# Ledger of designs, part 15: designed miniproteins, single chains, continued (3)

Each design is a single chain, and the fold is of that chain. pLDDT is the mean over its residues in the fold that is shown.

## One batch from the design tools (miniprotein)

Design m8493
Fold by ESMFold2-Fast:
Structure m8493 (fold): chain A 90 residues (1-90)
Amino acid sequence: MEEAKKAVEETRKAADEALAHGDRVYAQHPDDPEVRGAYARVKATVETARGAIDYAEKLIEKDPEKALEISKAAMRAVQAARDYLDRVAA
């Protein structure tokens, strides 16, 4: 239960940080179509992750293992989208 709660909190924070980072990267490269595409992917991934985290939070007491699994999957997706944006912007 505590591990699942922590994973939900950490993933929610990572999603917020990824969006803020994406906003900054896009602002530095407003005319780059590859950065624009990668930024759109970050926004879409964060929205999907937020929905998954909301569902996972509701599962913490009933099915903490499933909540943890969902949170970890959302975290991996958010990190992958952010890493892709960083590679494109480099």
Scores: mean pLDDT 88

Design m8494
Fold by ESMFold2-Fast:
Formats: structure tokens, C-alpha cells, sequence
Structure m8494 (fold): chain A 75 residues (1-75)
């Protein structure tokens, strides 16, 4: 199963598979692969990751990030 991480600085949640891509944190503009290890926390699976996002972020500001996460899972 896919593992999920959170950038503690920006709040952005992303799957482990994106660390091998050229994707950037949409809030900070830093490549996901270049986020300092100290700023990253493992959340676990998708269900756990979705539950950590505020409702407002899920319904508005996280639309692109959430959609990207779903696409990477084949959902």
C-alpha cells in the first residue's frame, strides 16, 4: 500500500511515490524530494492522510493535492 507523508512546514500531504517525480509542494514551491527530513512526518495510508486534513482544506485549498493523491492511487 502507498505511504503518505506531511510537510510539517506547509501542511501539504503527499504519497511516497511522488518523491521519485519532479512534483513540487504547491504551498512552498520546493520539490517534494528536497523537503528536509526533519520537516516530514509519516502519516500512513490514504485514509489516515485524508483524516489529518482540515475540512476547509479538503473542500477548497487542497483540491489539487487531494486530486493528485487520488490519481496516484488509481482512485
Amino acid sequence: SERYFRNMVSGHVFPESTLTTEEHDPVSGIPLSEIPEEDIVEIGDLESALKTLPKEVLESESHLGLQRIKEYLGL
Scores: mean pLDDT 66

Design m8495
Fold by ESMFold2-Fast:
Structure m8495 (fold): chain A 98 residues (1-98)
Amino acid sequence: SKLGGIYSFYAYKLPRVSIQLPLGELLEAVENENVSKAITAKNTLLTALNNNRSELTNDQLEAIERVLKEALKTVKNNEIKTIIEDIISYINSLKKEL
């Protein structure tokens, strides 16, 4: 898939499996229009980002944000769109604190 290709391209810049796995689950939820999976993936991803906050670089946060922005270009479900936008907002807040 296009999103899977983008994820694979940026995955080597991602810091931890704990971040990579929920990000991948979120992209699958976008492709399958699965709102419940998107909510679960969001909660797991935000927890992982917060737990690794002191170790995250701007380059790593930008890689995650870029994957999410590519997902926004293809998302059709408005609830999943809001979920992705919320995660991007959180990442931008983390970048301001670095």
Scores: mean pLDDT 79

Design m8496
Fold by ESMFold2-Fast:
Structure m8496 (fold): chain A 96 residues (1-96)
Amino acid sequence: MDEKGRKILMAEVEITMEIMSASVHIQIGKKLEEKHPEKAIEHYEEAIREAEEAVRLAEEAIKELGEDKGLEENREAAEEIKREAEERKKELEEKM
């Protein structure tokens, strides 16, 4: 239990850091859309990359450690962040 709990906590921290970084890139992208759309796209691409890494880390942790509510919630959050970044990128590219 202690070793498994430690591994879950470490995975959740790493996944959360990737999700937070992706969210920051989305917020920067949103602020850049009007004046610097090409830079906004670069930030959305970085957010997609970081969100994909968060999903990968969550899926690997679930596979190794078994189903955990925190890991599943983090996986779902990462998928939502990825979807937002992809939609934002597509909408901006259609306006350019």
Scores: mean pLDDT 87

Design m8497
Fold by ESMFold2-Fast:
Structure m8497 (fold): chain A 84 residues (1-84)
Amino acid sequence: MERIKRLQKLYEEIGKKNPKIIEILERFGEALATDVERAKEYWKQLLDYKPFLDKLGKESPERKEAIDYLFGEMDEMLRIAEAR
């Protein structure tokens, strides 16, 4: 199964179990373009949910790959935004 489909399935699973995480992800993306300090705060909130996400990842290798990919991309985007 392709990575994008696995990521979409992960988003659906997360939204079903904890919709607050999806809300924070959306706000993080918005803040990256407008307010890097606010984006950092949303990133910290997402890291607070890491234990929950790690548990989801332990239940499936495909889910773990999708989580690792998502967090890697977000970390890189934040690093680029901070370098402006």
Scores: mean pLDDT 78

Design m8498
Fold by ESMFold2-Fast:
Structure m8498 (fold): chain A 78 residues (1-78)
Amino acid sequence: LTQEELQQLHSYNLTVQGLISQGKFDEAIETAKKAVEDVKDVSDEALGNALSSLAVALYAAGKTEEGKKYDDKASELG
């Protein structure tokens, strides 16, 4: 990962956590989905981190089955 790619991923993770803390679960999920789309071609490590953040947002929203699907995908990447 480049320094810029690492900073971008960190910014997405902070935004998702902030939205979850505010109870804005739909916005957190959409932000996490955008992070996945933006990093999918960067590296397996970046994609795995973004998928884990998406799973966390889905779990926070009570979407347990969907969250598990993305959590499993993240685990497969490392």
Scores: mean pLDDT 81

Design m8499
Fold by ESMFold2-Fast:
Structure m8499 (fold): chain A 77 residues (1-77)
Amino acid sequence: IKEKYEEVVRRLAEELGLSERLAAAVAEAAARYGEDVPEELLEALARAFGVSVETVREAVRRAARLLEEAGLFEELS
């Protein structure tokens, strides 16, 4: 499970050019909320990491898809 999650974080950072820390935070939010991450959390992540809210929103959508492909979403339901 951890190894698949680390691969999702690595792919997200690589594909979107994000820092590993931001990629990990986005993957955690996507694992917890899916694509329905609260707008307030998207804004908080954007502010904390100095990126746009649109960048965080796109990263969450990508992370949710990668987590689904890895089969991690079904284990969290």
Scores: mean pLDDT 76

Design m8500
Fold by ESMFold2-Fast:
Structure m8500 (fold): chain A 67 residues (1-67)
Amino acid sequence: SGELLGLAAGLAAAGAAAGGVEQDGGKVLKTESEPVGPLSGRGIAEGTAGKYEGFASGDGSGSVKKL
C-alpha cells in the first residue's frame, strides 16, 4: 500500500544518513545485522558486503553516487 512508499524513502534516507555516507553525496547501503536471526544477519552482510566491495573498489566514488 502507500505505506511502502514511505518505508522505501525512509530506508534510503536511513542508509544514506545513518552513518554509511562519508560525505560523498552518494548513496551507500549500510551493512546492518537484523535481530531477526543469525541467518538474516549473515545473508544481508554477505549481499551488502559484495556491494561495498564494488563501492570501495570504485576509487572514483562517482559511480557509487550515480547508482
Scores: mean pLDDT 44

Design m8501
Fold by ESMFold2-Fast:
Structure m8501 (fold): chain A 73 residues (1-73)
Amino acid sequence: LFPTAEEFNAAIEGLKKDAEEALKLPDPRERQHRLTVISVALGILYSAADFAGLTEAAEKAREAYNEIVKADE
């Protein structure tokens, strides 16, 4: 039903790369839009991984989310 830990980790790493690219965008509106979408996706991955008992993947999603919030300050 749920993705495997490997699939969760791959998705989280992809979103981290997308967030890094988004933070470099010169337009504030485009940057905020992309960061919002990525943050929502990471929140969904965190909840799904946590529900599936994939603690390590859930923690990685949470850490990625916190890094985005910190970097956008």
Scores: mean pLDDT 78

Design m8502
Fold by ESMFold2-Fast:
Structure m8502 (fold): chain A 70 residues (1-70)
Amino acid sequence: GPHQAYALLVAGKKEEAQAALEANPEIAPDILEQLNLNLAAAEKLGNAELVQKIKADIALVEQALEKAKS
């Protein structure tokens, strides 16, 4: 489910997270919503390292969703 794919992203398991998202693209909107909320919070706190990580995670989710549509 969404929690499992999100946990893989947070753990830096990019290939496993991408595979989970490609198998279940319907979960991507919920994960993107959570990531965008986390991005806004990280930017407000000035945590540049976390901002860069979340942006990379968003890009991974968007790429997985695009591949799933093909």
Scores: mean pLDDT 81

Design m8503
Fold by ESMFold2-Fast:
Structure m8503 (fold): chain A 118 residues (1-118)
Amino acid sequence: HMRVEEATVEVETADGKLIAVAVSVTVPPMSREEMERLAVELAQKKVDEAMKKYNVTLLERSEPRVTYDEATGAVRAEITAKGKDKNGNPITIHAVVTVRPEGAADPAAAGKSKLSDL
């Protein structure tokens, strides 16, 4: 069964307001490609929801950046959107979605990136 946890942090920075949205999803066994698709779809949805919530006029949206962690089996998708809020102040939305399979190893052991042969 799918489990979803979400956190949103609002920060004032020298470069304007930052809205950081982090979503963690635990999924039943599925392919890496299905996990990557889910992560990207959720990241796009979270950016759209934040833009609506904060009345953001979009100036720039990044392509989704997808990373796979072989040590944990986790997929991470990131999207950054830059724009202006209702008052014309700079605002950045950063959405990060992490999808991992049920029974994945504890990330406390995961200091090792390794190239694996197919």
Scores: mean pLDDT 78

Design m8504
Fold by ESMFold2-Fast:
Structure m8504 (fold): chain A 79 residues (1-79)
Amino acid sequence: MEEVVERAIAEHAKEAEKLPPTKENVEEMLRALLRDLGVSDELIDEWIETIKNVATSTSDEEAEEIAERLLREIEEALK
């Protein structure tokens, strides 16, 4: 499981190098990564909605930090 997660992160990181770190790109990366981890679309939608609500009132940099923290929490929950 963890090796699959690392591979997914590495592949998405390579694509992210070409994309600006915007709220939309962070959302797409999270959706793809969470699906690779086997998370249900329902949970993904709930978590993404939470991130978008926070991101609407924060900067893109803060949105990225929140996404990273949420991703770590998700990985811990899946262990």
Scores: mean pLDDT 64

Design m8505
Fold by ESMFold2-Fast:
Structure m8505 (fold): chain A 79 residues (1-79)
Amino acid sequence: SALEKAEELLREMQRQLAEYNRTLSREEFLRKARELAKRTLEELQRILAQTTDPEEKAFLEKLIAAVEEDIKLMEEEIA
């Protein structure tokens, strides 16, 4: 389902973010995390475009909004 694809994508993002946090400086982490989050956002938007179920759409829209907020917070910290 669209939700399963979105959840898998988010889990992969979280794993990569954890690896970045362990291996990179904070400045490098934020730059790489922002880049990863933006790519994840593009994939979530692609999944949303292919989704017809109203409940799945609503959930995906909430996930997209959350990722957009995370990107905004990262960009504010990078300044």
Scores: mean pLDDT 84

Design m8506
Fold by ESMFold2-Fast:
Structure m8506 (fold): chain A 64 residues (1-64)
Amino acid sequence: SDEIIKEANEVEEKFLKKYSNDPEKQKQAQKMKDRIIELAKSEDELDRAVAEVGVAVGKSVLKS
């Protein structure tokens, strides 16, 4: 959904700021965001649910 795509981009932006001095972690964050967006655009509701879980996990890691 558009909401999950927006949240995935927001989580990526926060990871890029958190890991501004860690290019490898920035690349991992970008890769994970791209994967989540692919799943969020899927016609399968289970793929979209996995995208929501991915965003939730990203938010949880940012709180740690």
Scores: mean pLDDT 84

Design m8507
Fold by ESMFold2-Fast:
Structure m8507 (fold): chain A 65 residues (1-65)
Amino acid sequence: GAEYGRLAAEAGAAGDAAGAARYGRLSFQHAKNEVGKRSGEAAARAGELGAGAGASAMYQAFKAS
């Protein structure tokens, strides 16, 4: 989970919208499977919002280009 989160942040810093979105979703899914089984459901919801916001922001930038 943590590795995908790091890759998403790195891709975002490099301006790779597609890569950031992909890794963000993988990070969220991994967190949900490994940490969010019962103890992390609220955290998983917050992660879902973060992943969606990142993907949306980058898509908006791409659309405006």
Scores: mean pLDDT 59

Design m8508
Fold by ESMFold2-Fast:
Structure m8508 (fold): chain A 61 residues (1-61)
Amino acid sequence: MSLEELAAELARAWKRYEETRDPAVAAETQRLLAELVAKGRAEGLSTAEIVARWIAAVKAV
């Protein structure tokens, strides 16, 4: 899965959490965030660059 695909999945999971406030959905968002950070770091991205990609994905949803 690409970094952009992970960011998009996290954005969708976050939107779902805002709607439901379900703890299971909160756990899914935390897992996806950890995967996004790990993949971003593996690709040589800074924390700021990873966060910028996530914010862009959230705005697109």
Scores: mean pLDDT 78

Design m8509
Fold by ESMFold2-Fast:
Structure m8509 (fold): chain A 61 residues (1-61)
Amino acid sequence: MSRAEQLGLLGIKLASENVKALNRGIGYTLRAIGLEFEGGPEEEIKKLRELAEEYFKKAEE
């Protein structure tokens, strides 16, 4: 394989992992929003938003 081909495959692999992290961040954000609309516990909403931020940070790294 060429070096360009190997770098392309690595890029796709990294992008795939970043997409998985992004999807998890979105999932936690939607859960937090749902609980907020239902007047759920503030502590639980905060934890879900913190988890979302952690995964969004991972998606960007």
Scores: mean pLDDT 75

Design m8510
Fold by ESMFold2-Fast:
Structure m8510 (fold): chain A 89 residues (1-89)
Amino acid sequence: MTLDEIEQQLVEAIKNKDKEKAIEYARKLLDMVDSRQQLVDRLQKVIDSLNIPGLYKELLPLFVKLAKTTDREEIEKLVNEIIDKVIEM
C-alpha cells in the first residue's frame, strides 16, 4: 500500500466517522513517512481534501506541536487528537 493509498483510506474513514479505522490509517501513515515534516504535510493534505470550513484553523495548534515533537508516544497522542477533532466536526 502506497502513502497516497493510505491517505485515501484515511479520508474515507473520516468521512464515514470511523474513528478506529481513521486512527489505524493515521498510524500506518506515521510508520511509512521518512520525516516529521512529511507526516505534517500529508496530514494537512488529508484535512484540506475534506473541504470543511475552518477545520485547518482549529487544528493549526496541534500541527505546530506535531512539527516540534520528536517523542514517538507524544506524536501518536497528537495524531489521535487531530483525528478525534476532525471526526467530531
Scores: mean pLDDT 81

Design m8511
Fold by ESMFold2-Fast:
Structure m8511 (fold): chain A 88 residues (1-88)
Amino acid sequence: MAKEYLELAKKYLKLAEEYRKQGNVDLALRYARLSMDYAKKAIELDESLKEEAFKIEERALDIMIEAEPDPDIKAVIAGVKKAIQESR
């Protein structure tokens, strides 16, 4: 189950990157958020996955920052990334 959530996180991360490259902001942000949600669920079920899950969350946040057109929302996402990095 925990590994299945990590695999879903990776799948949605790949979709987020693809939609970002296509300029589809809505889908890029949606799949990046799904990737983060599943990465968090993986950590909650199996703490041994936290290092790999944190890398997925960090990459998802980078995609969200790159895709987001609103600078105020970009700043909020960057703040979330900093909080995750400090929680390592």
Scores: mean pLDDT 82

Design m8512
Fold by ESMFold2-Fast:
Structure m8512 (fold): chain A 79 residues (1-79)
Amino acid sequence: KKLLATIRVSAPLEAAEALEEAALAAGALSAEVLARPDSPDLLAYVVAEDEAAVEAVLAALRAHPAVKSAEVVSVEEIE
């Protein structure tokens, strides 16, 4: 099984690709960072092997210089 974590990230859209790379470097199996038309924040959709990998990705995003804040919105089990 895998986890899909939705992470809300306060960062400029120009950082989206770098944040995807940071998530992959932290152990994400896949990562996609998208703008929200109804919010100044970005949404990161991260597929991870387990909860520890989600936590490592969150820590990496929070450590990124372009990121003001990052919080997990939801975590779902996927196959």
Scores: mean pLDDT 84

Design m8513
Fold by ESMFold2-Fast:
Structure m8513 (fold): chain A 98 residues (1-98)
Amino acid sequence: MYMKVEINGEVYEGEVSEASVESLIEAFAAYTLAELAGISDEELEEAMKGAGTPEAKFALAALLGRKWQELIENGMKVSEELREVMEEGIERGRRLYE
């Protein structure tokens, strides 16, 4: 997938692997689940201390998704392809919560 982001006037663009795309989908899915479940940053950071656990894996993905969302809210521009990947992750998270 071709990906493009703009942060503080700097443009970062290029081809990304299918594994990177799936990791991004997982990050936005975990972010969406954490938001819907009302899980705090403090709870996610505590779960991260359990290295190698499913809880730590979920917490890392959710924190990464929250960081992406924070950057977008602070003016990061994303390509249409990247936006579609984010929307797929959010929809996956909503389905998992329901």
Scores: mean pLDDT 82

Design m8514
Fold by ESMFold2-Fast:
Structure m8514 (fold): chain A 91 residues (1-91)
Amino acid sequence: SVDDLLARVDARIAEAEARIAAIRAQLPTLSPAKQAMAEATIASIRGLIARVRDLAARLRADPDDVKTQTLLLMHVISIEAELLVMDRMLA
């Protein structure tokens, strides 16, 4: 359902923000190459979060917007993929 999708969005944004904070805390201990990779990953995730927030707001305003629902689902899947990358960086 649309409500399930929006709940999934909120959960994935919270998970991404927590992982960004954890990666940022480790930055001073990393090599320059690993710092650059971490910063690139953070920038990519922040872009996805901003897009997902915009799409979620649009979908909340118009729950019948199938195009927005589809785009939001695609971007949430992208965030979920990036969460796996961040988990690997934190391990």
Scores: mean pLDDT 87

Design m8515
Fold by ESMFold2-Fast:
Parts: sequence; structure tokens; C-alpha cells
Structure m8515 (fold): chain A 95 residues (1-95)
Amino acid sequence: SAAARAAARQRQIDALLAQKKAKFNLSDAQVDAMRARIAAGAPLLAVLQDLDDPEAVRNWIESLHLIGDSIDAKIAGKEKEAEELVKKAKELAKK
């Protein structure tokens, strides 16, 4: 369902935000604000432009797109492809 897809995507975004929280030493309030803006449909680039590392912002946006693709792959029954996309997203997010 669309609701199940949205919930799965939100969980993946939350995981990536937790990783970026550690990397950039963000507060819980900053992470929650970013999460809320993304959920409200704000452009990802606009939400992330306040981070001091534009290359890390680009890598993080690419990571979020890969997570989106992995959710779509799972919905299509392509479990192996979904796992490979998640691995790529995690590696990119470490940068």
C-alpha cells in the first residue's frame, strides 16, 4: 500500500539522519526539524544546504535516492537488488 511504502521510506530516512547526526554532531532538535521538513515535501537540497560540507550534502542526497529506489525494488519483489541499493546508500552515507 502507499501508506506502507511511505512508512518504510520514513524508517530508511530516519536511519540515514541518525548516521548524519553523528557525523555532523547535530542536536535531536535539528534532526527532527530536518525529518519534519522532508516529510512535508521540502526539497532535500534546501533542507540540507545549512550543513557545512556541500560534498557530504550531495552524497547524503544521493544516499536518500538510493534508499527510495531500494523501497521500490522491495515492492517489485526484487529483494536482492533492494539489499544491494541499501549497501551502496550506507557506503555513500559514510563519506
Scores: mean pLDDT 73

Design m8516
Fold by ESMFold2-Fast:
Structure m8516 (fold): chain A 92 residues (1-92)
Amino acid sequence: SDAAVRATLLRTLDQVRAILEEVVEDEAALQRLTRAIDALAAAVRAGASLEEIERRVDEFLDLAETLVDELTAGSIATVLRTTLHNLRLERE
């Protein structure tokens, strides 16, 4: 169900947050990233459209690419994009 995929996305965002808290040593960068995750999670919980969620994920990934190393940013992008792909499949 759409609700189940959204719940999976929220769990994925919690996992991404935990990874960032472990690897990001710059406190200002970590605060910006976790604030973006919190805003994205709030939108998901509020029932935002798939299009709005995709836009916010893209904005978050763009931010991550500027603040974390390429390998970490790539791993986060893969996990989030896979979850969004599953959400799209649930709608079809």
Scores: mean pLDDT 82

Design m8517
Fold by ESMFold2-Fast:
Structure m8517 (fold): chain A 88 residues (1-88)
Amino acid sequence: SMVRELADALVEEAARAFARTPDGLLSLEEFRALLDRLVARHPELAPYVPELEARARELADEDGRLSLYQVGGVVTEVEARALRRAAA
């Protein structure tokens, strides 16, 4: 499933990004760079980027930062929306 492939690929890119952050947080700019790397490795996931970016902006804290937990929330919600569209 493209949706599960998206979730797995995004989790892997997030794990790599968070391994490089001393505070365990990603800025929205760093998250956008993560999405650019995701699409470079998995071009078929490009149509999901606008939803992932929009949801990340909604879940970011007051300083525009995302924890690994919040990135997991982005993945889960976008996966659920994509699965609902496929079922319709």
Scores: mean pLDDT 77

Design m8518
Fold by ESMFold2-Fast:
Structure m8518 (fold): chain A 91 residues (1-91)
Amino acid sequence: SNENLVEFQKEFLKHFDESEKLRKLSAEKQKTILETAVEYVRENPIKKEEIEKLAEKLVEELEKRAEEIAKMSNEEIRELVREILDEIVEE
């Protein structure tokens, strides 16, 4: 559902903006993370009940890797975000 995609983006941004570590990343890297997460959820639709957990867990896992992400290319960031989302969804 497109409504679930919009709700995911909103919830993700809320948690992302609360993360001081992730907000310190370059605007380009922040955009790459957001666009990749949104594209993943568009390709892999999630239930409304799963949105908050997915958004929160993704931000938690990205925070743990914030220092590493700061040194990554955009392609490496896209791969990392997709790998984290796959792990969360399969749990």
Scores: mean pLDDT 87

Design m8519
Fold by ESMFold2-Fast:
Structure m8519 (fold): chain A 84 residues (1-84)
Amino acid sequence: MEELLEEAIEVEKELGQAPSEEEVEKAREEALAYYASLSPREQEILELRLRALIELERLKLAGASDEELAALRERALAEIEALR
């Protein structure tokens, strides 16, 4: 989880969105506390969601088409649904 949060922060920096270090630290602490409150299955679902969001943003930075982005979203949702 912590590694995924770090990747998400790096993607946000690449998008030119630079929140303060204090805001990033608070958001990280809140996200980790939330993650720790979840069941193991819910933790797996959250990690899949975060991985999909990171991949989606990386594809946007690479200039992917709306169709490619939609295909990724559909795949991620199907994987999440399979775990429910």
Scores: mean pLDDT 74

Design m8520
Fold by ESMFold2-Fast:
Structure m8520 (fold): chain A 86 residues (1-86)
Amino acid sequence: MTEEELKAKAERLEKNGDLYAASLNPFFKEMAAVSYLKAGEIYLELGEYEKAAQYFRKAADVFRELGITDGAQYAEELAKEAEEKK
């Protein structure tokens, strides 16, 4: 996958995440968190560490809103790891 293809995929995941996060349905909120995690992973692969940390934190925020403590902790650890790679 090219860098351009990876960026396009991350942008789609971000838009999908924002759409799902706006839902009151817990299932779609969980999909938002997963979409943000995937976007963060792609930004890590691209070397965009600040962007990666941002999306991992968005995922953590959604997991916390849902009461999914393990998911929130996992996403926060990924954000810290991304920041250390700056």
Scores: mean pLDDT 83

Design m8521
Fold by ESMFold2-Fast:
Structure m8521 (fold): chain A 80 residues (1-80)
Amino acid sequence: KREEEVELIKKRLEELLKEGKITEEQYKIAVEYLELQLKVLQGDKSLAPKLEEAWNKLLELFDEEQFQLISQIIAEALKE
């Protein structure tokens, strides 16, 4: 079911990319972060350093408005 939540978030991120609200680079790192987070939550603790690197890249690439949009998408996915 966590996989379903991640797929919903990815779909919403693709919509933001198509609308020009995020770049291809931002989309790629956001997807990478979500996939790494899912794997760590499923028990692959060896990926924790890569997850931290992806998080740091998100902090560098995303502005406050883009973080608000992503937070809203995650909240919506968790309700579904």
Scores: mean pLDDT 75

Design m8522
Fold by ESMFold2-Fast:
Structure m8522 (fold): chain A 100 residues (1-100)
Amino acid sequence: MAELVEHEVLEISEDLTVHIAVLRLPDGSYLVLIEIVTKTEENHKKALEVVEELKKEYPSMRTLETEDDGEYLLTLLLRAPSEEEARRFVERFKEKMKKI
């Protein structure tokens, strides 16, 4: 059974919102799901730069990009073997987002 361990919503600006969820999986591993919602092309490009920097540090991270009627959604998925590693990923993501 997957359990929600952490859930956070960050309103960085009117056009940039981040949803963070950390889930404990039945095998004892953790899944970090981050959704970045942007309403401008400029903020979407900035979010993509953060994602590219994170991919260099976390090459196993999976990403999905979708666009619907002027709204951009970037989904980041990282499977971590421990809660500590899941929290480190979230902290690193937040550090990079502060540069926006």
Scores: mean pLDDT 83

Design m8523
Fold by ESMFold2-Fast:
Structure m8523 (fold): chain A 71 residues (1-71)
Amino acid sequence: MDALQANLLLAGVIGLAAAGDLARARELASKLVEAGVMTEEEAQRLIEAAARGDYAEAGRIGREMLKKAGL
């Protein structure tokens, strides 16, 4: 997975979760988990933060995971 793909998927997960579309948010997040960008637990925390409107925490989690993955 390249940096552009990872960033687009991350933005999509946050946007869908914020809109209340948790099923589609989980489907996009599964691609980040499969690619080794984040764990299933980290993806769940990201979705929960975005769904409750904690965009600062959602953005923090996403940035840390991308940095850890070298993206």
Scores: mean pLDDT 84

Design m8524
Fold by ESMFold2-Fast:
Structure m8524 (fold): chain A 83 residues (1-83)
Amino acid sequence: MEREKERKIAVLETAIGILKAAKAFAEEILELAKKKEEKLKNNEELEEKEKGVGEAGVKEAEKTLAEVEPVIKELEEEIKKLK
């Protein structure tokens, strides 16, 4: 039935969108951490957003990237099977 297929595709596309947003956020945290490390090495002042990036946040961002990329691929393959 077409409605069930359309609903499942919409749910998967929404999930992919959320995961891509999580990936983008994780990438931003890692870039801020990199900038923070470089600035500290060069004895430069940190921006407020850079000061907020701690070791726990970096570790969580790295874990998020490692977990999210395979799931995005899996969901994209599921959509391909439904088309």
Scores: mean pLDDT 81

Design m8525
Fold by ESMFold2-Fast:
Structure m8525 (fold): chain A 81 residues (1-81)
Amino acid sequence: PLSLEEKLELMEGAVRHFEALLAQLKANGALTPEQEARLEEMLARMKELLKRFKETGDLKDFEEFLAILREAEALLREAAE
């Protein structure tokens, strides 16, 4: 099982990676307006959940974060091909 610190590291790393990838896709014009809006909404929610998890340690916030991350990964794969 992951420690609280390991979960936070994972969440922070995921947010940073997602921000960088989204910025690159936007710069390349690879996204439709709908895809861009959806990905930005998902990123904002992930940041909110990370902040809440830092404050509360509530595993439900971590689980919701992982669910959104999986959806974002699927959408990013669709945008790539």
Scores: mean pLDDT 83

Design m8526
Fold by ESMFold2-Fast:
Structure m8526 (fold): chain A 115 residues (1-115)
Amino acid sequence: EFDELVEEAARKVRELARAAPELGVGLVAPSVEDARIVLEALDGLRDALAAGVAPVDVSFVGRSTPAERLEELEARARELARRLAEAARAGDEEAVERVLEEMRELSREAREELE
């Protein structure tokens, strides 16, 4: 359900950023934030964050947010995605739930800073 929507959003964001950087980056900002909200336990999502979901150009779209803080939030999101994938591969459901809760908290922090 939700996981499929997050994957689809991340994929579409990567395609738009690759095909039309100027237009894609402008349209990507909300989808990148949504993808950060619920990072499900898939190695593909970690790669999406590294390769396309959080490109350098996103910092130009979020000009109201200090670049350093945006980079910090992106680094934390990538670290949580990595931990989520590891916990899922280990079959540790409690660790998965803990990481998902940390991701929700990160999303709340990011939203407050972008308001």
Scores: mean pLDDT 48

